# Designed miniproteins, single chains, continued (4), part 82

Each design is a single chain, and the fold is of that chain. pLDDT is the mean over its residues in the fold that is shown.

## One batch from the design tools (miniprotein)

Design m15016
Fold by ESMFold2-Fast:
Structure m15016 (fold): chain A 70 residues (1-70)
Amino acid sequence: SLDLTPEQRARIDALAARIARGVELEKRIAAGEKLSPEEEAELRELRALAALAASLSAEEVAALAAELAA
């Protein structure tokens, strides 16, 4: 099991929330909704972030979350 500090856990939760935002934007496109140019840019960044996070260990995800919070 991953044993993290409360601060590291909060940062990982924040990162997970950002990735979930990308999933919601993709669902809106699948439903036939047109995204704004700003939402399309957000989705591109969130897709890259999700792909990076999926390739990392739990410790590396915690480090990424810390960098994004800085």
Scores: mean pLDDT 76

Design m15017
Fold by ESMFold2-Fast:
Structure m15017 (fold): chain A 56 residues (1-56)
Amino acid sequence: SLDAEERARLLAAVDEYNARLAANPGASADERSALEAELQARLAEIAAEAAAARAA
């Protein structure tokens, strides 16, 4: 279902973000904030794409 697909994509995005943080334990606060902002933007895109797919 679209809900399950959306959930899977959101979880995958969070997992990728966590793996990226773990790969760079020396990241500065600014670098971590930039990665968090990027994650939030990706989560919003996934939700918007899922909503558009439901509306089509």
Scores: mean pLDDT 85

Design m15018
Fold by ESMFold2-Fast:
Structure m15018 (fold): chain A 63 residues (1-63)
Amino acid sequence: MEELIKEAEELEKEAEKAFLAGDLETARQLYREASRLYEEAGASTEKTDAAIEMVDQIAADRA
């Protein structure tokens, strides 16, 4: 359980790096993986779900 949370936190950091680099697709994928790990750990996915919505909104605004 603790290991899953740590792995999810690392994926969130990688997602943020991808987002800052302008790679919205990679950022979205990494946030989804983090959300899945949080769910398996029994933790809240609110933060990662909100991050995915933010990425999707920015991608739509750029289209």
Scores: mean pLDDT 81

Design m15019
Fold by ESMFold2-Fast:
Structure m15019 (fold): chain A 82 residues (1-82)
Amino acid sequence: MAPRLELTMEDVETVARVVARGVAARDPATDVEALTEALRALATEQVRRTGAVSMTELQRVAARHVSPETAARLRAAAARNE
């Protein structure tokens, strides 16, 4: 089963920023601002509905804002969760 990360609405901004910066530290090609915004939007929608974020969906969204190499790794990780 796909893993889920439980978050509150107060955590969404902090988690989005921390994840985006962590990805950028590993992959300098990352658009940190665009990734932070995309992760914030996804997390806000899912946390508001369920109190948790799908790790598979988080990985798919992040893949759009990183290098092709990092994107391939994120897509492979998402596929393994299914």
Scores: mean pLDDT 77

Design m15020
Fold by ESMFold2-Fast:
Structure m15020 (fold): chain A 55 residues (1-55)
Amino acid sequence: GIEEIEKLAEEELSSVDPSDPEQLKEALKKAVEKIKPKFPEEAKKYEERGMQNLG
């Protein structure tokens, strides 16, 4: 469920420099793409929510 999605996103985000907004955006995109085939609706909701937090 949502907890699995958050874990996958955290794994991607932890691999980049949090002070670099470009790397954060790329990591978020990768996380969403990784989640999308398993949870397409949840991935869309997460993408919208995550992108808003990075802006």
Scores: mean pLDDT 69

Design m15021
Fold by ESMFold2-Fast:
Structure m15021 (fold): chain A 72 residues (1-72)
Amino acid sequence: MKLGKILYRRVGDKVAVETFDENGRQLTSLIGPPEAVAKRLGEQFGVKVSGDVETALRQIAEATGAELVRLE
């Protein structure tokens, strides 16, 4: 499995994240506290994350070669 894209948005105090492989197949869809979401995704994709959720998502994207997209 290879991560291709991470879509994320803020929903109040929570973050909603969807991840897709290189063929556009959805791998993950979750919503929760920023720190919990970052930790879960880091664990799922084998990437050690640090900092806030945006920094963590960027670290995952850089490590995997995935596109990171912030939605409004």
Scores: mean pLDDT 83

Design m15022
Fold by ESMFold2-Fast:
Structure m15022 (fold): chain A 82 residues (1-82)
Amino acid sequence: APSLAEQVEALETELRALREAARLAIAEGDLATLRGIAEGLDALIAELRALLKETTDPALRARLEAMIAEAERLRAELEAVA
């Protein structure tokens, strides 16, 4: 099974992709794509919170909390434009 650190790296890559997709969709006014990205962010936040429950390492917890905060902020931005 992948390590917690490897799982976090994969989710960081996913968050980066969702952030870039959201930037492009907002610029284009593509509401259908923004709804799909919002669903992806909701799923990502759930996965990050699940890993946070399994993690006792302070540095990894801080990293996960920062990623959750970024994903939640992006989700709120999408809610405001939809």
Scores: mean pLDDT 86

Design m15023
Fold by ESMFold2-Fast:
Structure m15023 (fold): chain A 62 residues (1-62)
Amino acid sequence: MDEIKEKALEWATKEMLENPEKVDTEKLKEELVRKFGLSEEEAEEIIKKAEQEAIRTLLEQA
């Protein structure tokens, strides 16, 4: 398992959970590429996974 991808997913999920109505996916993608050295394709995959996890978490807490 790639530790960098795991940390990237955790970070992106937290960003989405803290700011669910203000999340900027373009900014998150740029930060993932810059901070974790991910490709744009990898960053988009992480964002998609983080979005699904964040939405699921918010719905389950209701």
Scores: mean pLDDT 76

Design m15024
Fold by ESMFold2-Fast:
Structure m15024 (fold): chain A 68 residues (1-68)
Amino acid sequence: SMEEYYQNAKNMFLSLADSLRARGLSKEQILDAIENARNWLLSQETDPERQKAIEEAADEVKAEIEAE
């Protein structure tokens, strides 16, 4: 389902953030990495519903990191 796709995308971005945070990267570097991962995923995706899910998942994870 699209809900499962969104949740999987969100979990991927959260896992990326957690990994980079564990390596001692700054909040700014983590946000840049999420944005780079988002842009790369969007460049590989042709389904507009999946593109929307990627965008929404990345935006939500970035908002959570910025609020820390």
Scores: mean pLDDT 88

Design m15025
Fold by ESMFold2-Fast:
Structure m15025 (fold): chain A 67 residues (1-67)
Amino acid sequence: MTTDKDYLEGEILLALGRMAKSLGDLELAKKKFEEAVKKLEKAYEKTKSEEVKKYLELAKEELEEVK
């Protein structure tokens, strides 16, 4: 199984954004969630995977919370 690079990067960025949010760094969290959305959109366009779509939706929700 070939791991999609954009999906992997998107998952890592989403996790980093959540960590920044938990520390109260909303500006860093926002940047990481914006990067995660971009990577996960790219991954979803390539894979059409429901799992990728779920992470993309989560990243978008997290981004809206820190705007």
Scores: mean pLDDT 82

Design m15026
Fold by ESMFold2-Fast:
Structure m15026 (fold): chain A 84 residues (1-84)
Amino acid sequence: MELRREGERALAAGDLEAAVEHFTAAAREALEAGDYVGAAEALANAALAAVPAYSAETGIPEEEIRAEIEAQHAKWLALAKEKE
């Protein structure tokens, strides 16, 4: 959970690049540990932290990207719970 907490700390500080890096690392560690629920949550947090950059590059509004990430996260979370 340390990398996820570092990601949350970076996000609170406005360091979106560090937040994406830490959340992505947390997702990888969760997958290696068989924690699919934790991995799905960390991946969603990494994706959400990347939204401003992705919106700037694509022209898609941040709110549209966030809604899609949240919808995909719900699907990932349901699948992760099936794996247990």
Scores: mean pLDDT 73

Design m15027
Fold by ESMFold2-Fast:
Structure m15027 (fold): chain A 61 residues (1-61)
Amino acid sequence: SAEEAAEEAERGAREAALKSGADEERAQHMGKTARELTLRAGGKPDAADLAAAGSAARGAR
């Protein structure tokens, strides 16, 4: 569950970053950050959503 939530956060953050105009390298970094934050929060869905949104906003500049 925590692992699955982390994978979802990683994918979501990567896709959101790409949609915001980030390159693949940046999107990959955003995804990794979202994964780490989600695992630290114990895989809570709210944390995954927040991490993905935060990473996307950061990736947008």
Scores: mean pLDDT 70

Design m15028
Fold by ESMFold2-Fast:
Structure m15028 (fold): chain A 118 residues (1-118)
Amino acid sequence: NREKVIEEIKELLNSHKKPLLVIAMPLSLFKKIFGVEPEEISKNILYLVEDDVNSGLDLKKFEETIKKEKPDFILVIGPLTEEEKKKLEEIAKKYNIPIKFITDPVGMINDGSVKKHL
């Protein structure tokens, strides 16, 4: 199931000219869940959560990355609250960039389907 989910994420990102993959979870947890480095999935990656500090999302870093990189699509992977998700959506909307969220990466791997978790 992990390999199929990873390939579907790669296909989703590669369907865009300038995708940004946002990791909204500790990198160590991402590696445990997916079994790969994020760099194996996407060339353009933003890390919003530090492995040593689980104190919330760096919204300033998110907005500055969007201003600098000007992505045409954003995929966020991580267990987000509805409030955190809304804040990221508001920033993406300000720059007219489509954004999608995978908030249950474990459930997505168990189901073997990306579309059910977008």
Scores: mean pLDDT 83

Design m15029
Fold by ESMFold2-Fast:
Structure m15029 (fold): chain A 99 residues (1-99)
Amino acid sequence: ELEKLKEKAKKLKEKNITDPYSENPEDRFNYTTRVVAVAIRAVGALFASTREQIEQALKDAELAREMVKDDPQTVALLNRLIEELKRALEEGVREDPLA
């Protein structure tokens, strides 16, 4: 499931289709209909992102979840991403393995 989202993330980055971090309410509302973009960004953030990027991804995933609460498959996906993002914040973004 997350693997499919990673593939879509790569394709969306290449096409510059969506900015899920827009402060524009209209663009933010588009998240709720295009939650895959948020989920894809969140998956990307888990692997090589700053704390700020993870925090933003968490905020956007929680917003998207509230707006699409009637879609159980998308809600389940967002719930999983939210838990992974929270875990990343609690454990700290990967500490230097050489430290």
Scores: mean pLDDT 59

Design m15030
Fold by ESMFold2-Fast:
Structure m15030 (fold): chain A 74 residues (1-74)
Amino acid sequence: MMSAEELEEEFRKGLERYRELGAPEEKLKEIEKLAKEFVEALRNGDTKAAQEKLDELSKKVAEVMEEIRKKLAE
C-alpha cells in the first residue's frame, strides 16, 4: 500500500488536473477534505474509517469526472 504522504501528494496532483479540466472549485474542496480525512484514518490504522472515506471520495471523484466528460462531449 502507498504511504499516507504518497497518497496526499497523489491527491494534490489529481486535484490540480481536475482543476485544469474545468472541475468546479467547490467540488474540488470537498474532495480535498475527504482525501485528508482518508489519509488521517490510514495514519491512525483505522481501516474501516479509511474504507468509508475512500468510498465517499471515490463517489465525489466519479461525479466530477462525469461532469467534465459531459462538458467535453457538448
Scores: mean pLDDT 77

Design m15031
Fold by ESMFold2-Fast:
Structure m15031 (fold): chain A 100 residues (1-100)
Amino acid sequence: AREAARRGGRAAREGGERGRELGTAEEAARAAAEGARRADELGREGGDPRGYFAAGTGGGVMALAGAAALAAGASDEEAGELAELGGRGGAELAEALAEE
């Protein structure tokens, strides 16, 4: 369960990072959305849909929150903090579900 959750989180994070490298807010938002979609797919394919769904959702929220902040003109630091808050909520849900 945890391994698939970590893979989902990594995919979302990689999408967000690729978006930053593209150098435009709109392209960053698209890359983050793709990362979130991949995280959701990996979570759903992992077997226990409840645990994996929570992990995929957390990673997706993290990527989208960061991209949205950048698109709104927030600094990298502010975007990072917003992404961290979204990821923390998702991680707490995934951890609770993994602790059977």
Scores: mean pLDDT 53

Design m15032
Fold by ESMFold2-Fast:
Structure m15032 (fold): chain A 80 residues (1-80)
Amino acid sequence: MDEDIIEAIEEVLRTLGASDEQVEKMREEARKLLKENPDASLEEIVRRAFEAAGIKLSDMELSAVTVAVAALIATRRREK
């Protein structure tokens, strides 16, 4: 579900010390992107969500964060 992706991105952002304001901006952008572009890759969603939170990721950081988000999503699905 789209919410599992948003929650995983939120967990990574909070681990990186993001404020509640940054998390809210990320949630708004991620929710909009998932609704408007259902075929968007996880990497594209992560990149744009982090940009909305004011965090610029290098290509290497984007890859690492995308892997972390994917792992969190897989773990959450396994617990359901």
Scores: mean pLDDT 79

Design m15033
Fold by ESMFold2-Fast:
Structure m15033 (fold): chain A 85 residues (1-85)
Amino acid sequence: GVELIEERLREAEELLEEGRRLLEEGRYEEALEKAREALELLEELERLLQQSRVLVPPELEERLRRLREEAEELIREAEEGLKAA
């Protein structure tokens, strides 16, 4: 149901928040791991929704897209930090 989607989106948000904090601390490898974990969770959710043909509320679809973009950006920033270190 919608509640399960919201729970998984919340988990991804928490992973990205932790990853951003790690990035700010210069802990690039750990930030990258958190960002990749969040992206994998979001991609798995997208696959499940597509396979199940579940009608997703527009608000949750936009939130999923935003979180995916945020995860991809965090991965890029963490990888750049690792190359500079």
Scores: mean pLDDT 83

Design m15034
Fold by ESMFold2-Fast:
Structure m15034 (fold): chain A 69 residues (1-69)
Amino acid sequence: MREKIESLSYEELKAILQEHGLLPEDIDKYLNKEQLKSAVLAIERVRELKAAGAPPETTPPGGNFTKAE
């Protein structure tokens, strides 16, 4: 997956993030293509962990519940 992500265009990376349920405003936080690639890789990692053993009804831990401002 990493090599495929490296070859993806900016628009394709955004499309993958949107498929995973990210809002355009959240995607807009990623100014650089490299940040978008990191986000896609993180989502794919979470997806693999869920598929490997986590039940589908549980939400992934490590959610952001703090405000930065």
Scores: mean pLDDT 65

Design m15035
Fold by ESMFold2-Fast:
Structure m15035 (fold): chain A 65 residues (1-65)
Amino acid sequence: APQGTAAGRAAQRNLVDAGLVASLTVDGVFDAETRAALEAAGIPAAVVQSALDPDGDGVLDRAPA
């Protein structure tokens, strides 16, 4: 499995803290759980992935904050 990053964990934490998702594993990996949470919040997962995971390796490279 891809290793999580601090930036990825910060991005996932921001989603939970903003109340956009009820629960999410904060591991820094852009996987099916994170994609489902973003889609439930009305955020296009593909747009977030292209901005935060531009190499498509499943690891969030940047925080959206």
Scores: mean pLDDT 63

Design m15036
Fold by ESMFold2-Fast:
Structure m15036 (fold): chain A 60 residues (1-60)
Amino acid sequence: SHVEQGRALLDAGRPEEAAEQFRKALEIDPDNEEARLGLAQALARAGRNDEAAAAGKGLT
């Protein structure tokens, strides 16, 4: 799944690519909490702290 690919990319140190996978998961299921939290983590690791905070609250 896109969520599994996103987590694997985070583990590989590729947060920008991980964020793309989590966004794809949210396009399929906007209520996917695991994808939302994964996106927040990926954005934080990519240095996008404002977007990461919004993603964690379910706003991005």
Scores: mean pLDDT 75

Design m15037
Fold by ESMFold2-Fast:
Structure m15037 (fold): chain A 88 residues (1-88)
Amino acid sequence: MEELGDELSELLRRAAAESAPENVRAALAAMVAAARAAAPTYDGSLRSELEVARAALDAGLAAARAAGDEALARLLEEARALIDRALA
């Protein structure tokens, strides 16, 4: 989990460096909204935490694609793949 968190933080730092601030803000707003919607499914387990994170990343990826920001979309796809691997 710690190592996964560090990788996700690095991907977010790269997104902030490579993407327009408005695209990053839109993706983060979508991610926060999705995480809040999924929060009632959080039961304190690592699995439910990763499931909330996955829902947030799915929303962020959709926002990045809608903005046409391929660099941000690729970074969010990589982050989602890390979560999917952790859930397997």
Scores: mean pLDDT 76

Design m15038
Fold by ESMFold2-Fast:
Structure m15038 (fold): chain A 115 residues (1-115)
Amino acid sequence: MTFEELLAEIERRFRELGVPDELIGAVISALQLMHEAAVREGLTPEQVLELLREVADRIFQAIRDARKAGKTLEEIADEVAKVLIEYAREHFSPELAEWLEKAIKTIKDYLKKKI
């Protein structure tokens, strides 16, 4: 599976889950940044794809749990950002995790202005 094939599969799963296009776009942007960070960490192509699958699965679960709890789209965006930031802190160097955290927060703030 290529990175592009994985992103297409993730986008399809989010659409099937009924996630709004604005949130899907934000998640795909964040996953592209995670891909860049993983490459900078020296991960192999196979390891990068496994990492992106793991973070996507955590995001899917967070969205399902937030929707079950009756959270708003804005609150769901906050939960998704939290999952991404915590994953980055667990799996990347402190420098890359800080860079990802700032980028993810920027994406989230932009998304919240559109919804």
Scores: mean pLDDT 84

Design m15039
Fold by ESMFold2-Fast:
Structure m15039 (fold): chain A 102 residues (1-102)
Amino acid sequence: AEAEAAAEEMRREMEETIEYLRKLGAPEEAIKKLEELIPRLAELARAAAVARKSSAAVQEEVLARVREDPYFRAAAIAAQAALTQDLSNEEVIKVFVEELLK
């Protein structure tokens, strides 16, 4: 099913992200937090896939959940820092990890 495919894709992308962060020397506390978030992120991906066929109100509710999620919040802050401060990849990862661990 489309929703199941979206959830599986999210799990795969998160596993690849965790492996990449390990190679960059991210602290184990950040890795553990990301691993603990995988089931929640997979469920958000499933909900988003279902919401695409639903009303605008349901889509807005799913987007609000994404905005409040620690992973997406940390990623957005790191992306904003990269765009405004000309940061290296390692510095962007540091911002991401610091925000994720809050």
Scores: mean pLDDT 74

Design m15040
Fold by ESMFold2-Fast:
Structure m15040 (fold): chain A 66 residues (1-66)
Amino acid sequence: GAMDELKRKRLEYLAGLLAKKLKAENPNAEVSYEVLDSETVRITIKDGDKVTVRELTLEELEEILS
């Protein structure tokens, strides 16, 4: 529905902002994100042999970026 589409677009926007912030804070790391559904995104930070994976909800993204 239209609400799910708007939530997905907001999630993608906020995930992109968080990825840019994390890349700025970790310039030697590779930062990527994957939208899993309209409420959830997976963020991956790869720094040499260390891989950190975080799954975040839309609510958690709004809290982190507020």
Scores: mean pLDDT 82

Design m15041
Fold by ESMFold2-Fast:
Structure m15041 (fold): chain A 91 residues (1-91)
Amino acid sequence: IKDVNKLSEEEKKKLDEQSIQNYIEYFKSMDKDGDGVVTVEELRAELKEEGIELSDEDVQRIVNALDKDGDGVVTLEEYKEAVEEGLEKLR
């Protein structure tokens, strides 16, 4: 298949929601400001509510692993891109 726009924005969003529907809802739960960004503090609070007690440094390591830009926060777009990359490797 030879397409300039191989996967449209809507198709990407559908694929992401189909694959990570629970992850998107979880991310939105952490994104209390609704700005599409999850901070280390928000992530720590959600993990703590799940019964996981982590230090700020451990949470920051997790954020850094997901943070493609190296800015210490995780955006919904970064999260979606990580899922898309995983799906692209799967055939």
Scores: mean pLDDT 59

Design m15042
Fold by ESMFold2-Fast:
Structure m15042 (fold): chain A 68 residues (1-68)
Amino acid sequence: SKEEAFNSFKGWSKEHLKQLLSISFKIELNPLDTVDVIRQKVVQACKDLKSKTKEDVINGICERLKSL
């Protein structure tokens, strides 16, 4: 499902996940963060969104995954 793809970010590189966090969510990045920690931060940021905005973000992420 779209939510499963969103929660796993399996097709995303560390750099793509960092770009998503810094550009879309404006979340501070620690240079010592592993890719798993970065994925957790993305998942948490999206869980914190209102349902309507969350759906739009999930859809955008799924479309980007298809283009990778």
Scores: mean pLDDT 62

Design m15043
Fold by ESMFold2-Fast:
Structure m15043 (fold): chain A 67 residues (1-67)
Amino acid sequence: LTEEQEREVAAALAEIYIAIGNLDLQKGDYDGAIESYRKAISLAEEAGDEETVRIARQNLKEAEEKK
């Protein structure tokens, strides 16, 4: 993969992990949601996707508050 393709893949994976975290949160799996959102933050930061980082951090905070 080129550097650009690696960033695109990382951004896509970040969105997938946000979706997984949202599903876990709906199921009451707060630990699973927290883990997924943390992975999403790391991937979004790698991609330079500040908006996705912001969304994932907000969702992480919500999951932590429900724990």
Scores: mean pLDDT 84

Design m15044
Fold by ESMFold2-Fast:
Order: C-alpha cells, then structure tokens, then sequence
Structure m15044 (fold): chain A 64 residues (1-64)
C-alpha cells in the first residue's frame, strides 16, 4: 500500500541521516536513494525532495 511505501521510505531516510552523522557517506547515499525510489512509487513529492537532499549531501561529503 502507499502507507507502507511511505513508512519504509521514512525508515530508510532515518537510517541515512544516522549514517551521515556517523561519517558513513556511501551507505547514507545508498539508503537515501532507496528511499527516493519508494517515494516515487508512493507519489510523495515532499518525501522525494527530502530523499534527494540527503543523497546530495552524502555525495558532496563523499567527494571531498
């Protein structure tokens, strides 16, 4: 269901934020990207934007 997709994406985003705080940028980017894919399936634009922001921050930190 859409609610289950949103809940899973929220869990993946929480994990990505935790990984970012731990300096695990590659893992954070992977989890955020997965969350974004689920957000697209759920048609949740706000969640997709949040996932994209986390993935972008992780990638930027990984490339420094």
Amino acid sequence: SRAELVAEAERLLAEAERLLAEGRYEDAMKQATRAGYLAIQAEDEALLQRAGEVARRAKELLEK
Scores: mean pLDDT 87

Design m15045
Fold by ESMFold2-Fast:
Structure m15045 (fold): chain A 62 residues (1-62)
Amino acid sequence: MTISELEILPSSRALEEGLRRLQAESTPEQAERLRRRFGAAARQGPEAAAATLAEMQAELRA
């Protein structure tokens, strides 16, 4: 991966850690739903995965 500007994308590990934290705070049913949403977004790329993780965090806070 080439860094062109001052832009930092979360690593795959960091995104997985974020997902695990959300799953720990949710019910098993919610945790599975979060995993599926994240998996679908991750297939589109790291930016999509990061955006989806942020949306899921906002939903759990509501």
Scores: mean pLDDT 70

Design m15046
Fold by ESMFold2-Fast:
Structure m15046 (fold): chain A 100 residues (1-100)
Amino acid sequence: NPLEELKELIEKAIEHMKLAAETSGEEQAEHLKLASDYLVKARDLVLKYNEEELYELLIETLKEMIEILKNAKNDKELFDFLIEQLERQIKALKKLMEKR
């Protein structure tokens, strides 16, 4: 079931993004790497099945991650950069969803 698999990947990505926002240094970098790895797997799953519901769930997840990073008080320069990358990913996913 691609929806259940996507939900599991998304939950792991969100948890690591929250931990990255609460940590610093090498521990923060490891959580950002794990969040990114889960998001890559989630994106590949969404593109493979090419279903509107999967695109919508991933887009909502990226929006939630942006809010997590906006609420982080430290590492503003790094998190502002990551927010811009997440916003670009949302725009790309919306275009792909419309072309399916």
Scores: mean pLDDT 88

Design m15047
Fold by ESMFold2-Fast:
Structure m15047 (fold): chain A 59 residues (1-59)
Amino acid sequence: SASRENVEKGLKAFKEGDWGKAASYLTAAALIAIGDNDEEGLKYAMEAMKEMDEEEKKL
């Protein structure tokens, strides 16, 4: 799905150190999932955002 594809792009950007791009893709993924009534896609996007937040706390 478009939501899942944006989560994957966001996680890739995050691992490459581009936090702004990562946040942008993850936000897009969440909004797409909400628009599609995709509860599993929204959960996946939220879990990716939590992973990013946990890593930020280690900096």
Scores: mean pLDDT 80

Design m15048
Fold by ESMFold2-Fast:
Structure m15048 (fold): chain A 80 residues (1-80)
Amino acid sequence: FNLGNVLSNLGRYDEAAEAYKKAIEINPSFAEAYKNLGNVLSKLGRYDEAAEAYGKAIEIKPSFTEARDEYLLAKQKIPK
């Protein structure tokens, strides 16, 4: 998880996404890791995958307002 945050801060979004995916494999109920995965996918322009990641964060933690707001924003950016 910390590795993903460091990689994201360095702009290494593909590697950050892989680090967050590994954190999710270790703890599948880690809502924060799904939100952060959505954030880096959004930075990569992968809005469909970002929305899916945010959606999972909300499923795990329905009170996660930050993930909900980012989910709605990402959905608006998905091309038709």
Scores: mean pLDDT 78

Design m15049
Fold by ESMFold2-Fast:
Structure m15049 (fold): chain A 78 residues (1-78)
Amino acid sequence: SQQARQDLIDRLTKAGASEQDAQQAAQLTVQGARALAAGDVETAERLLQQAKDIATKSGVSESDVTDAIGDAVSRTLS
């Protein structure tokens, strides 16, 4: 959803991510959530891992990244 994407961008940016990295991580997270909804677990796992890697490399802690992305996936699937 647009709201889950925007909330994720805001959370990652507040946690220290650059605007560009937050946008890319959020896009990959939404794509990963859609892959999960379609039953494509392999594609989802790859996309969500890429999102986590981008956010972590941008300076967000691993725990904050995992919580933020997990919340965004859950909200997209609901």
Scores: mean pLDDT 86

Design m15050
Fold by ESMFold2-Fast:
Structure m15050 (fold): chain A 58 residues (1-58)
Amino acid sequence: MIDSSKLSLSELVEKAKELMDKLDEKTQEEIQKKASEESSTSEEGVELALKLAEEKLG
C-alpha cells in the first residue's frame, strides 16, 4: 500500500490518476462520486479516491 502521509498533494494526485487509469470508466465514476460525497476538501477527496482505487485493484 502507498503511504499517503509521506506524499505531497501533487504526488497523491499522480498516484490516484495512475490507479484510476487501470480501472474501467464505471468504477472510476463510482470512486469519484464517493470521494466528492464523503470528503469536505479537495485534498481529502484525492486521498479517499487513491484509497478506493487501491481497494478495487488489490
Scores: mean pLDDT 73

Design m15051
Fold by ESMFold2-Fast:
Structure m15051 (fold): chain A 70 residues (1-70)
Amino acid sequence: DEFEGAISAIKARILMGESPEEIRARLEQLKEKYGIPTEKVEEMVELVSKGTVEAQDEWIRKLDEILEEL
């Protein structure tokens, strides 16, 4: 699944410490291609920018929600 692969790639990039700006750019590409809501993109970028363990668990769950919805 191309979409599943794209979500997995974003997850790996966040775990590697890619910047919130770079993650935003990747999420914007998924928004354009797959129709992810703008609210979900903003929520993900906000969680990534927090940099806490709790935020890490939360953005993993949010990516899984996006994958499940589309």
Scores: mean pLDDT 77

Design m15052
Fold by ESMFold2-Fast:
Structure m15052 (fold): chain A 55 residues (1-55)
Amino acid sequence: VEKLLEEAREALERGDLLEASIHLGVAQLYMAVTKDYSKLEEVLELEEEVRRAEA
């Protein structure tokens, strides 16, 4: 999960919103399957950043 969040952050910094969205989507799926929500706040913050960049 940490690697997916790291890659999403790097994609956002490059302005690659599609790649960032893909990594965040995969991270959410892994969190749901493993029931590990310790990174949920970080995922939500990154999703908000993607939304603001698209607006």
Scores: mean pLDDT 77

